# Designed miniproteins, single chains, continued (3), part 67

Each design is a single chain, and the fold is of that chain. pLDDT is the mean over its residues in the fold that is shown.

## One batch from the design tools (miniprotein)

Design m10466
Fold by ESMFold2-Fast:
Structure m10466 (fold): chain A 92 residues (1-92)
Amino acid sequence: MELVERARRLIEEMAASTDPERQIELAREAIRLIQELFDQGHLEEAAELAEELLEVLQRAIDASTDLEDQLRLATLHVAAAVLLAVAKEALA
C-alpha cells in the first residue's frame, strides 16, 4: 500500500527530527494518511500506524521544553489515540 509506505516514512522522519515545528507538520500529514487508510477499510494498517505515531509523539512531547509545542503535540497525540481506539473497535 502506497499510503502505508508514505505514512511510515513520515513517522520515521518525525522520529529523526528534533525540530518541534517539523514534527508537528509531519504528524498532521501522517494523521491525514492514517484517516484515509481507515476510510478505505484498511483498519489493521491504520491501527498499526496510529500506534507507531503515538509512540513517536509521546517521545516528542517528553523531549519538548516549550509549553505551546507540548500542547500542539498533545493535541495530535489525542487525534492519533482516537483513530487507534476507533480502528481497534472496528476490528473487534
Scores: mean pLDDT 86

Design m10467
Fold by ESMFold2-Fast:
Structure m10467 (fold): chain A 100 residues (1-100)
Amino acid sequence: MSIVELLEELARLLKSTGDPELETRADIALALLKAGTSPEQLAAAAKALVSAIVDLFARQGDLEKAAEISRLGGRALEAIRAGDLEAAAETLERILELAK
């Protein structure tokens, strides 16, 4: 999957929770992606989605999974900012696998 497709999948996962706060956060991230796919827009969307997924698992009491997703999210963000979209996509795929 491309980085955009991965971010869209993370947004779909958040929207599937039925939590209005998480749905709103996913919609904001999708709006950022529609505005453009520059590194700045990709980083902003990734940060919003990863933060929402971390909060989801923290609220469920899965602090170990929340911490791991937070750690991977930081690495994905650094990769996007460095222009390493392949490394960013690989890291986002790991987050998606953990979140399912």
Scores: mean pLDDT 86

Design m10468
Fold by ESMFold2-Fast:
Structure m10468 (fold): chain A 97 residues (1-97)
Amino acid sequence: MTVEEILEKERESFVKGAIDLVEQALELARQNGDEEFAKTAEEALKVIKEAYEKGIDPYTALSALFLAAIAVTLMKRNDFEGAKEALELLKKVLEKS
């Protein structure tokens, strides 16, 4: 199986993974009382769902997963500014699709 065939089959898994990670970031933001970050995470979830319904390509889906993982990692380091930038970049990548 080629890398391209693997990516195509895993598209749904990449989208679901991105959603799960952004939902985790949203829960962490709510626990910390960061309403602005929570709003950014909610907007990112909406954009991921819309991109999936529009038939997002597997490379864009993988990029969304990677950016969502970066956001969660930065939140765990208490870098909320960096986490917000990662989610904003995720939104931009998906809106371009």
Scores: mean pLDDT 81

Design m10469
Fold by ESMFold2-Fast:
Structure m10469 (fold): chain A 57 residues (1-57)
Amino acid sequence: REETRERILEAAIRLMAKGNPTTREIADEAGVSVGTLYSHFPSKEALLLEASARAAA
């Protein structure tokens, strides 16, 4: 399964609760490179939008 993608989403959800995270902070929290994060999400905005929708559901 898409373990890396899920870890990135979970990291974004956790960090969003504390403020406005940078892409580097999300990547570090998820244990991946910034390049790996961008391979799963086209932008920080797209990632945060999906994370927000996920947290609301």
Scores: mean pLDDT 80

Design m10470
Fold by ESMFold2-Fast:
Structure m10470 (fold): chain A 68 residues (1-68)
Amino acid sequence: KLVTLEEVREALLEAGASEEQAEKAVEYLREQTGGADRVSVTAALIGLIESGVVSKEQALAVKEKLEA
């Protein structure tokens, strides 16, 4: 399933990330996808873990939220 970067940002905030962390994580995902507005849930999970901006636990919580 494809999700928007805005959906990823909202899921990050729900997982307890700060606004600043959410913005940095979304920017990292945008760079990794070459500026795409939409990503697969798997690509979002991998990118969030690789970014180091959020914890692995927060990245997994985002995946669960996006799959719901």
Scores: mean pLDDT 79

Design m10471
Fold by ESMFold2-Fast:
Structure m10471 (fold): chain A 147 residues (1-147)
Amino acid sequence: SSAAVDALLEALRNKDWETASALWEQIESGKINLTAADLRRLGFDPASLSKNPEYVPLFLEGLRLLVQGNLEEAKKLFEKILEESEDLGIRGSAYFNLGLIYEIQGNYEKAAEYFRKAAELYREAGNDEMAELAEKKAKEAEEKVKE
């Protein structure tokens, strides 16, 4: 649900790993159902993952690491995806998740840079929905830098 994703992203921003992990466990157990739009907000692109299903377990592991506050291992995982994948949508999703990690760390300058990279890759992939979402996230991070 959109409310569950709102709560999850807020918990991540607040570094409230207990709440983030509890929400993610309810999502993984099927107690909370996510729409395609909800999945996109968490850096899961259904279109690219449908074509590259081998990356689904890696993105799920990355999100588990994020909700646990294991940010450095999550970074390594998404950086590994960037080294191994040539798919524009998968690369865009990896950059999007790196942007989320930097946002959680309060590094809004790097968050904006990574969301911009994600937007470019999604645009090249013809995925306007993910590109617009990444552009919005980049702009929000850029406004935080100006404070």
Scores: mean pLDDT 87

Design m10472
Fold by ESMFold2-Fast:
Structure m10472 (fold): chain A 67 residues (1-67)
Amino acid sequence: ATPEQVRAALEAARYGIENKDIDKAVELARKAGATPEQIEGVRLMVEGALNKDPEKAREGAEKLASA
């Protein structure tokens, strides 16, 4: 993944957290050309943030970094 792809996925996750909308975050990541693994990372990050689960949010970030 390029730094630009990682940034786009992080921006999608941020939108989902701010708007409490996991589905929209996933859609934005897909439109930005994120891989399936990056899309799952976005989903986990948003879900972790909304549920105040730092472990799940970290898992999502790791999936984004590994793709």
Scores: mean pLDDT 79

Design m10473
Fold by ESMFold2-Fast:
Structure m10473 (fold): chain A 73 residues (1-73)
Amino acid sequence: MKELEEKIEKILLEAGVDPETARRIARQAVYAYEVLGYSPEEVARLVKEDLLHLGVSPEDAERIAEEFKKLLE
């Protein structure tokens, strides 16, 4: 759990997301995956939506979501 959160948080930080938001998104993604049983593809879709709401470009949001999907597979 925690190692996966840290990897996700690092990806978001490298993309320029602020530390508090990166931590929140990472926790939500891991919760959806491990507790709610969402597929890697479903988690990637949720993360993409959150990033778009934060003003991340569609290209960057899609790239980050694909990195999450690969990490969860």
Scores: mean pLDDT 80

Design m10474
Fold by ESMFold2-Fast:
Order: sequence, then structure tokens, then C-alpha cells
Structure m10474 (fold): chain A 78 residues (1-78)
Amino acid sequence: YSDEQLRAAAEALLARGVFPRLSLEEAVEVVRLILEGRYEEAARLVLTAQGAPLDEVTLRVAVHELQELREEIERLLE
């Protein structure tokens, strides 16, 4: 995927409120990490940017949410 495609997907997700309190640059990195299957790193970035706790339960829930989000991201990149 091109940087323009990743940016467009990140902007669409931010507009829908998917990544509250993330910058566009942070959202682009999260989208990239999700597409690479690096869900734990993506979840840690999201939670850290949002000021959320990095406890085991919160991290596990975030990983699951980002795995579901992959299908929407791939649809946005079509």
C-alpha cells in the first residue's frame, strides 16, 4: 500500500471517531502495524496515545478490536 492510501484510510477512521485522541501520524502508523499483523504494537500505540492503562485485560481487548478493524481498513484501501 502507498503512503497516500494509508493516510486516506487513517483520515477516514479518525473522521468516524475510531481513534479518539490520536494524531493523523499516529493513526497512519496504527493502520500500517495492523496491516503487518503487528496487533500488540498497534494496540500499545493506541492505548498510550489515548492515556489508557496497559494492563493485560485492556491490551487483550484492544488487540481483538484492532483485529476486527483490519477488514474495514482493507475495504478502505480497495
Scores: mean pLDDT 83

Design m10475
Fold by ESMFold2-Fast:
Structure m10475 (fold): chain A 56 residues (1-56)
Amino acid sequence: KLEEVKKLIEEIIELSKKANTDEKVEEIQEKRAKIIELIDNDKELQEEVRKYEIEI
């Protein structure tokens, strides 16, 4: 789970820096939703996500 969350975070950061296209925005939203699902009720994973300063 942690490795999956970390990979999704890295992908979101990379996408957010590169493009303001509808396709990229949709992909970012999908990755954010997956992170929310993975960290739901998991305080340790929520702390890790906070370190990356991503709004979820």
Scores: mean pLDDT 70

Design m10476
Fold by ESMFold2-Fast:
Structure m10476 (fold): chain A 62 residues (1-62)
Amino acid sequence: KEAVEVMNRAIRGVMDAGLKRSRGEELSEEERRELAELIERADKILEEILKNKIKLPASPVK
C-alpha cells in the first residue's frame, strides 16, 4: 500500500519538475531535496518488490 503511494508521489514529482524546467522555472533547493528523498525511497521500495517478484528461495547457506 505505502510502496505504491511513495512510487506514485516520486513519479509525479519528477513529472512536475520536468514541467517546471520546460517553463523556465527553477526548482528551489527544498523542492530538489524533497524530490531526491522521494526518489531514493522509491528506489529502495522498488528493489524490494523486484526481489519478492523474482521469488528467490531463502539462502540458508550461512
Scores: mean pLDDT 69

Design m10478
Fold by ESMFold2-Fast:
Structure m10478 (fold): chain A 96 residues (1-96)
Amino acid sequence: GMLPELTPEQRAALEKLLEARKKVNEILDKYVAEHPELANTVASLDTAYTLRVLAALMEGNFEEAARDLKAASEQFEKLGIPEAAKIYKEVADFIA
């Protein structure tokens, strides 16, 4: 659908998220190759949090976006993917 014009702050947050997602995707691809039994869990988690964060950023709700990114970080840490957790935490700290 049509989106309203994004603020400079929204654009900066989205650019930061997109750069982070490129790095996270490389980490998750490697992890899934080593742990194929977790592929569906990893994909579902990544999709759910990505959609929540994007929705929050599109609404200008930086507090919600940062909260969702911190929640994603905690879930990836629990899965044993601390590299992905760290990247999402850095995005949360940038946005907050």
Scores: mean pLDDT 84

Design m10479
Fold by ESMFold2-Fast:
Structure m10479 (fold): chain A 66 residues (1-66)
Amino acid sequence: SESEELKKKIIEAVEKYLPEDDRLSEEQKKELLEKVRKLKAPSVDEIMEKYDDILAEIYDSLPRLP
């Protein structure tokens, strides 16, 4: 499904770029990966919304990961 493919792309992007993000602690990096891996939503739009919520929670006012 499109939602599953988007989730896979998000996980791949986070795994690729997260290690280079000096703004987060190692514990915050683990939490972000666990939260994106636990994403469940019936639509692409809902996955995007939940991902944005996760990023806002972890990064405060910092910009989103790609």
Scores: mean pLDDT 72

Design m10480
Fold by ESMFold2-Fast:
Structure m10480 (fold): chain A 64 residues (1-64)
Amino acid sequence: SEKEKKAVELAKEARRLLDQARQALKDGNYDEAEKLRDEAYELLDEATRIAGNDKKILKAVIDA
């Protein structure tokens, strides 16, 4: 479904940002790491909001 695709895309983008945040922490760039983490959490919040009570979409977001 369109909702599932959008939620999964947001979850994957959030995972990418968290990977970048981990690299920023390793490089000692704490401000960039915090910004990337916050952006990732906003995307995850949006993905879960799109999922709502749909168990299939919620599972796809968690598994993404």
Scores: mean pLDDT 86

Design m10481
Fold by ESMFold2-Fast:
Structure m10481 (fold): chain A 102 residues (1-102)
Amino acid sequence: SKEEKYKKAIEILKPLAEKGDPVAQLRLGRNYYKLGKYDEAIKWYEKAIEIKPSARAYLNLGEAYFKKGEYDKAIEYFRKALELDPTNKRAQELLKKAEEAK
């Protein structure tokens, strides 16, 4: 199943993420996000940002807050993603949706 795939990915990624690999931390967060575990996803995205801020990490954080209905935080992180990558069409579209959802 799709859910089983995400759970297996978490088991593989967790040791790498715990050792401080920011790519593994982002991927771990994304698998939690796909399972609807948004708080766990946020935790791992925040750890990745502490090591290496990136437009992708801020976009992922914004998406997780959006799913929680925390639109002000979602807007904040989509704006941070656009500060690092102004051409990110996904961040532009999601920022507009978050602003309209308020």
Scores: mean pLDDT 91

Design m10482
Fold by ESMFold2-Fast:
Structure m10482 (fold): chain A 69 residues (1-69)
Amino acid sequence: MREKLSRLERAFADPNATKEELLEAGVPKELADRYLEARKNNDPQALGDVARELLERIEELRKKIAKEA
C-alpha cells in the first residue's frame, strides 16, 4: 500500500508521465485518459477536476489502510 501510494503520487506529479506509467502506478484508466487529454490541451480546469478526483480516491485508500492496521 505505501509503495503503491508513492508510485501513484510520483506518476501524477510527473508532467512527462505516459499513460502506461499512470496505469502501472494504479491510476484508473478513465482518470489517466482525462489527465493526459487535459495536459495535451493545457486545460487547467480539467487538470484540477482530475486532481480532485484522484485525491478523493487516495484519501479513501488511506482510510481503509488505517482501519486494517
Scores: mean pLDDT 70

Design m10483
Fold by ESMFold2-Fast:
Structure m10483 (fold): chain A 100 residues (1-100)
Amino acid sequence: GSARILVEGDKVKVEVEVRGYKTKIEATARHLEGGDEFGIGVGAKGSNGSTGTGHATVPLGKEARITVDLGKEADEANVGVSAIGSDGGSFGGTARVKLE
């Protein structure tokens, strides 16, 4: 799995991959004052109750690989993203991804 962070003004787009399936989460970010990095947490919950988490620290405009390990028997996942910048800026969002 991987995540990409795309910053466009006050908007942040995060691409999250769960077991080879991709979803995109769009959120509004606060501008960082003096900080250029986000600590990013990713959580996923499968339809069978399995859970997975991943995290990375990512500079603005860079890509990070965030792996989310989810149980093999889930056919759908609800994916949540939360992030806090070094200067207290933040974003978050959720998406659903179908796994088969």
Scores: mean pLDDT 60

Design m10484
Fold by ESMFold2-Fast:
Structure m10484 (fold): chain A 78 residues (1-78)
Amino acid sequence: SETEEKIKEALAFADEAVREARAAYEAGDVDRAIQILEEARKWLEEQKEKNKDNEKFVIVLDYAIEELERLREELRAA
């Protein structure tokens, strides 16, 4: 379905952002890692707003946003 394709795209985007943020963190650039996660969260929030009537999409993106915020806090605390 179109919803499943959108979910797959959004999750792939979030996964790529996590990969890039971890790479930046391992390179010693914590500020860059936090920036990557914040920009990804902002994009997911924008996708959620554009698709606010699609309950399943919104729920899945809320989980993805929560995971990005959790990682952001972990990298800040380390």
Scores: mean pLDDT 87

Design m10485
Fold by ESMFold2-Fast:
Formats: C-alpha cells, structure tokens, sequence
Structure m10485 (fold): chain A 64 residues (1-64)
C-alpha cells in the first residue's frame, strides 16, 4: 500500500539511504498520487539534496 511504501521511505531516510527513500516515496505516490505525506517528504528531501527542479516538479504534479 502507499502507507507501507511511505513507512519504508521514512526508514531509509533515518538510515541515511536518501536515494532509497526517494524511490519509496515515489512508489507511494504511484499507488496514491494524493498521498500528501509522501509528496511533501519527497519534495523536502529532493530540495535538501540540491535537486530543486525535481522538488518543484513534485510540488506541481501532486498538488490538489
């Protein structure tokens, strides 16, 4: 489920596995594009890694 992938993303983030965290948040959004927790955390993480254009795209794509 989207929630399970989101939780795996948080676990990866806590472990410092940022690329894996991104993939899990993207999987959550593939299952539920309205899952704002995954979209918000993906955007923040991409911005933190200097991927500002990708972070802005996430915000645009998954806005209500």
Amino acid sequence: SAEEYYQKGIEAYKAGKYDEAIEYFEKALELDPTYSKAGDNLGVLLALLGKVDEAQEVGRKYKP
Scores: mean pLDDT 80

Design m10486
Fold by ESMFold2-Fast:
Structure m10486 (fold): chain A 85 residues (1-85)
Amino acid sequence: MSKEELIKETREILRETKRIAREVLEKAETLEQILQAIGLLLQAIGLEFDLELLIKKNASKEELEKLLKEARELLERARELLASV
């Protein structure tokens, strides 16, 4: 995977994570679920900020791969939370 492909995939994953977090927030019936959804949304925004900083500094492929891994792990947590609401 190229740096450009890593950036594109990370953006798509974070966009989907935010979409899922909003869906959880709309379906949430408990304060715990609301707080978990907000936490996921804030983490996704943080990773988007990290991605833009990596792009600005022309970061290594290894740094972009690490961020993609973190984004994938966050998406999995978001999907698990959505399945529970």
Scores: mean pLDDT 89

Design m10487
Fold by ESMFold2-Fast:
Formats: C-alpha cells, structure tokens, sequence
Structure m10487 (fold): chain A 76 residues (1-76)
C-alpha cells in the first residue's frame, strides 16, 4: 500500500533527523517537522517503486549514522 510506504519512509526520515539533531544542536525540532511535512507531500506524488527504494536507502542511512554517532562519542 502506497500510504503505508509513505509512513515508513517518513518514520525513517524522522529517525535520521533526530540522530542528526543529537550531533548538531542548531537543527531544531521545528525544522525537522517542517522538513517532514514537505517530504510527505513529495512522497504522495512518487511511485510505489520509488518509495520502496527510498525506504531501503533511509534504513541504511539511519544505521550508518547511528554507527557514526557512536564513533563520535569516543572523540575524547
């Protein structure tokens, strides 16, 4: 279902944004919410195949960013 894929992509994008905010305090929750609302409207225009690709890319991005943040915690 297209709507289900859109929600999955948005949830992954929000997780990625939250991880980025932990590293960079200049990124605000308001900016993240605005970006997600704009993303939702763009995703509604995308094909199911494109949404599946984006979901996989975001899953990898979240995992890679989580690993990078763990390494940054050891900078000291």
Amino acid sequence: MKEELIEEVLELARKLGELMMKENPELTEEQLEEALEKLRKELEKESVEKLEELRKELEEAVKNFEKALEELKKKE
Scores: mean pLDDT 77

Design m10488
Fold by ESMFold2-Fast:
Structure m10488 (fold): chain A 66 residues (1-66)
Amino acid sequence: MKEEEIEKLARELAVKLLRDLGLPEELIELAEEDVEKAIEKLRERGETGIADGLEGLKEAARRKVE
């Protein structure tokens, strides 16, 4: 089903966002592997706005792929 496509798109968008923001490679690697783990790590770092952004990207990917 399209769930794998949604996850792949969400990871691609998350990686691009994190790279554009100059975040550590460790977070970028986490986003490539698991966007939810990257979101959790961002919240632990106090970067709530970026974490919320990644959650928004997951929803946008879901809407786009359906």
Scores: mean pLDDT 78

Design m10489
Fold by ESMFold2-Fast:
Structure m10489 (fold): chain A 85 residues (1-85)
Amino acid sequence: SSMERQRVQRLTGFALRAIGALLDRGSSPEEEREVNELLSTVISDEKNQAAALRKLADLFRRWGDEVLAAEAERLAKLAEEEQKK
């Protein structure tokens, strides 16, 4: 549906921005692995999508990226609302 397409587009856009931030910051292999694992969950695991997005929000907040942290938290809330349908 168009709603599913919009959700996938938002999640994919966020994932690309998150990867860009990792590359820009010169993250450690451990940090890259953690973010990649969480992003994989966001894209492929509908049950754990909101929880993974909240963990990403906490990570970006710890790293001082308030914009990505806020986006991840917003997407987590949208994922929870979508699951309620």
Scores: mean pLDDT 81

Design m10490
Fold by ESMFold2-Fast:
Structure m10490 (fold): chain A 83 residues (1-83)
Amino acid sequence: MAARKAEAEQVRKDGMEQVKKFGQLGLDKDLAESLRAAAERLGQAGMKAIILEKGEEGKKEGQELLEKTRETGERDVAEAEAA
């Protein structure tokens, strides 16, 4: 059980670090699609990790994480398009 929780937390941390690195690169319009796809993959991975750890009760939390990750990706895309 402890290993599963550590794995889920690591997936979350890695995802957040990757999003931070993309922000530091100075997004442009050409990267928008790739960033959006990356955010979706990170959100889905986090959602699956939470569901794997918490089962049925994790579905709502996982869905919220997925939605927030999508929102972050869309915000980053909007910033790239505005620049």
Scores: mean pLDDT 65

Design m10491
Fold by ESMFold2-Fast:
Structure m10491 (fold): chain A 80 residues (1-80)
Amino acid sequence: EITVEDIKEIIENAETVDDLIEALQKKYGVPKEEIEKIIRELGRTIPGVPREFQTPADLGLDEETAKKIAERIKELKEKR
């Protein structure tokens, strides 16, 4: 079970891109390469979030949450 609140908490607690990738791998159970691809797409465009990650209804992400994810990922990539 993955909620919008869980994703926000992961983003806020992650200090580096590596921490973010690790936390997302644990939650979604997907390979590191897929997480990196998602991060790259979110860093460039929010609507580009892969459909493979969609919820039973759809992504279950509102526009504001998706934007926060993209902005945080961009900041973390810059810190590297």
Scores: mean pLDDT 57

Design m10492
Fold by ESMFold2-Fast:
Structure m10492 (fold): chain A 66 residues (1-66)
Amino acid sequence: SKSYFVAAEVSLRRGNLQGALESLKQAAKEGDKIAAEAYERATEYLKQGKEEEARRVIEEALKEIK
């Protein structure tokens, strides 16, 4: 749903990575492949402590959806 991507973008602008990931997770459950791939990659970076790389993965996914 487009509403999940808007929510993810707003969360990122406010510095809320966890909120952005939750919105992408919901989009992935609705069958969005870009959201699913971004969620998996960003979550893996966060497990490694790479918060800036996680943020970039989410930003690139949101640009692709535009």
Scores: mean pLDDT 81

Design m10493
Fold by ESMFold2-Fast:
Structure m10493 (fold): chain A 72 residues (1-72)
Amino acid sequence: MAEEYRKKGEEAEKAGDYEKAGDYYALAGEILKGEGRLEEAAEYYRRAAEAYAKAGDEARAAELRAKAEELA
């Protein structure tokens, strides 16, 4: 369920594990997109992008920003 991955993302972010936070937020976004909850999916893709940027992974950050923009 998307909610579980949202919580895991928040816990990873609190722990300073930004790469895992990005992974979990991206998974939450994919699940929400599959459920037709496009605005919420876009929000979690943006959160994933910010987490990847903080992890130094600008390539994945740019990819998730593009996914969010397509849904917004």
Scores: mean pLDDT 85

Design m10494
Fold by ESMFold2-Fast:
Structure m10494 (fold): chain A 100 residues (1-100)
Amino acid sequence: MTVEELIRQRLAELAKDPEAAVKRYEQEIKENPNNVNAYTDLAIAYRLLGEDEKAVEYAKKALQLAPNHPSALAILEAIKNGKDLVELLVKSARGELPLP
């Protein structure tokens, strides 16, 4: 399975029930407040719900824990510049952020 296929599958899973994803990742953060990946997954879930302000907040929290976290940077770039989240997450996973 390619990195792109994994990212697309992850987003498809989050998109099936973004509200359930929010509850799941909020619980993961409560159990492990330093789980950077839970913050980025929560930010993606909020983006899918159209809750861009919350998506930005959780992406910023991920960057507070890991300043150069590729997924968090991709999420912020997608929201700030209206770019495709999947495209930026794929580029991020390949080390291609920030976009030129």
Scores: mean pLDDT 77

Design m10495
Fold by ESMFold2-Fast:
Structure m10495 (fold): chain A 60 residues (1-60)
Amino acid sequence: SEKEKELNKLIEEIEQKIKEEIKKAENNPSLTPEEKEFIKKHGKELLEIAKEQAELAKKL
Protein backbone atom coordinates (compact mmCIF):
# COMPACT_ATOMS: atom_id res chain seq x y z
CA SER A 1 0.00 0.00 0.00
CA GLU A 2 0.98 3.67 -0.40
CA LYS A 3 1.05 4.18 3.37
CA GLU A 4 3.30 1.14 3.93
CA LYS A 5 5.74 2.32 1.22
CA GLU A 6 5.96 5.81 2.77
CA LEU A 7 6.46 4.39 6.29
CA ASN A 8 9.14 1.98 5.04
CA LYS A 9 10.93 4.87 3.28
CA LEU A 10 10.81 6.97 6.48
CA ILE A 11 12.28 4.09 8.51
CA GLU A 12 15.08 3.66 5.93
CA GLU A 13 15.85 7.40 6.18
CA ILE A 14 15.81 7.25 10.02
CA GLU A 15 18.11 4.19 9.97
CA GLN A 16 20.55 5.95 7.62
CA LYS A 17 20.59 9.10 9.81
CA ILE A 18 21.20 7.07 12.99
CA LYS A 19 24.05 5.14 11.31
CA GLU A 20 25.62 8.43 10.15
CA GLU A 21 25.42 9.93 13.68
CA ILE A 22 26.93 6.78 15.23
CA LYS A 23 29.80 6.94 12.70
CA LYS A 24 30.37 10.63 13.53
CA ALA A 25 30.42 9.80 17.25
CA GLU A 26 32.92 6.95 16.72
CA ASN A 27 35.23 9.33 14.82
CA ASN A 28 34.85 12.26 17.28
CA PRO A 29 38.10 12.69 19.28
CA SER A 30 36.28 14.85 21.90
CA LEU A 31 34.11 11.91 23.02
CA THR A 32 35.21 9.28 25.53
CA PRO A 33 34.84 5.55 24.68
CA GLU A 34 31.98 5.40 27.21
CA GLU A 35 30.16 8.31 25.52
CA LYS A 36 30.61 6.63 22.10
CA GLU A 37 29.13 3.36 23.41
CA PHE A 38 26.22 5.30 24.98
CA ILE A 39 25.43 6.96 21.63
CA LYS A 40 25.66 3.63 19.75
CA LYS A 41 23.39 1.85 22.24
CA HIS A 42 20.75 4.59 22.33
CA GLY A 43 20.85 5.08 18.56
CA LYS A 44 19.98 1.38 18.14
CA GLU A 45 17.21 1.67 20.76
CA LEU A 46 15.70 4.71 18.99
CA LEU A 47 15.69 2.86 15.66
CA GLU A 48 13.94 -0.12 17.29
CA ILE A 49 11.26 2.19 18.76
CA ALA A 50 10.80 3.89 15.36
CA LYS A 51 10.32 0.49 13.65
CA GLU A 52 7.77 -0.58 16.30
CA GLN A 53 5.87 2.71 15.87
CA ALA A 54 5.84 2.27 12.06
CA GLU A 55 4.36 -1.25 12.44
CA LEU A 56 1.66 0.15 14.75
CA ALA A 57 0.92 2.97 12.26
CA LYS A 58 0.49 0.42 9.43
CA LYS A 59 -2.33 -1.24 11.44
CA LEU A 60 -4.21 2.05 12.01
Scores: mean pLDDT 84

Design m10496
Fold by ESMFold2-Fast:
Structure m10496 (fold): chain A 68 residues (1-68)
Amino acid sequence: SEEEEALKERLIERAKGLLKQKALAAGADSAEVEAIDDETLKLVYEKDGKKYEETIKISELPNWVPKL
């Protein structure tokens, strides 16, 4: 239903925001998050001139730690 689709979109946007905040809080100089699908996010972040890229499942987000 349209209601279920809207709830999924809100959950994805919330997860993207949380992942970006986690990367920045862990000391990343910049962070960008893209949704690959309904359950998977792509994170690109930079630290001390080095660029890192990780694919994270939304279900794994609470336990995720950046490779700093």
Scores: mean pLDDT 81

Design m10497
Fold by ESMFold2-Fast:
Structure m10497 (fold): chain A 64 residues (1-64)
Amino acid sequence: PIPVPPFREGDSLSDFALYLRSLGLSDEAIDAALLAYVERTRGLRPITREEYEELLALAREADA
């Protein structure tokens, strides 16, 4: 398998989900982060770099 490129600011919800999965996070942790992504953006915009870091931390906490 080829490595998935790291998440970049402006990437879609699907790109973010693929990146989290590439990190080996659980489906539950990924779902929690994606829910927070949708709540934060309301589906109207991509997340910022700061939001990305916050959501990644949330996903890691959910996976613990």
Scores: mean pLDDT 74

Design m10498
Fold by ESMFold2-Fast:
Structure m10498 (fold): chain A 87 residues (1-87)
Amino acid sequence: DKELKEKLEKEIEELKKKIKELAEKMKRAKEILELVEEAIRAAEEGDFEKAKELMDKAIELAKKDGDYELALLIVELLNTVILRQKL
């Protein structure tokens, strides 16, 4: 389904933008952003195990700084990227 895939790609870009904006305000923003970008690349290459591991690390960093909104966005991004790759 090309239409559904295009909608998910737009959603991924919107989530990436929001994560980037919030990450720039965090003490470990650079580390979180780098992990998220590496995880997206891993998922695009079909390595979902590596993608999940990298995203889990990013989520732990966000939670350690008390930013549960950022942690939720990272979870949402991971799930959306995996869903897109399975279409």
Scores: mean pLDDT 80

Design m10499
Fold by ESMFold2-Fast:
Structure m10499 (fold): chain A 60 residues (1-60)
Amino acid sequence: MKPLSEEEIKKIIAEAIKNGEIPLLSKEKAEQIKEFLLKLMEENPDWTLEELKKYILEKV
C-alpha cells in the first residue's frame, strides 16, 4: 500500500466519528489521534489501511 496523505488520514478519522465508531472528539483529541496514526504509518509502512483503522479503533 502507498503511504497515506495527511488528508486521507483526516478523512478516515472523520468517517469513523460519523459512523459512531469513535466518540465525538475535541479538536485536541482528534489531532492526537491523527499524529498517532501518522507515527504508526511511519513505523509500519507495510500495514494496510484496514489494519491501521482497526488498531486505532481498538486504542480509542
Scores: mean pLDDT 65

Design m10500
Fold by ESMFold2-Fast:
Structure m10500 (fold): chain A 70 residues (1-70)
Amino acid sequence: MEAELEKVRKYVEENPDMSVEELSAFITKVMNESDLEVMNGLSRAQMQIMLEINKGKSPVEAVDAAMERL
């Protein structure tokens, strides 16, 4: 799961103007390429990331905050 979260973090870092929809789509793609345990972990991370975005955080700040809680 750490490697997959690092992929998400790097993707957001490389695409700082990314929309919430693009971020959600990328996380879903990583989940579909992962085993069941990693997929469940990423699903929880995605929920946390969306909660942080709803609080007004940027995509990169939301990913950092979610990783800190996981």
Scores: mean pLDDT 77

Design m10501
Fold by ESMFold2-Fast:
Structure m10501 (fold): chain A 98 residues (1-98)
Amino acid sequence: SLEEYEKLLEEWVKEVKDLINNDPNLTDEQKADFNELLDARKAAILRHMRAHPGDRALYLQAVEGLTREVVSYAEDLGALETAEKIRELGEETLKKLE
């Protein structure tokens, strides 16, 4: 259901933010920018899901795409351990959508 998809996305974003905010190698500015990226992407995905309720394939593609984008962003910042944990969380979220 749309409600279940929204909850899974909210949980994933929260867990990713927790990882970012607890990374001692990231500056406060980098953490703020990363959180803004996550909030913007989450809002866009939720808007799209609400426009296309029940399109599970679209939601899976959006979560996969977001995970890849966020992992790449973390890797570009040199947060390699955090990037790997984000990838693992994305895989777990996708598995819950099966």
Scores: mean pLDDT 83

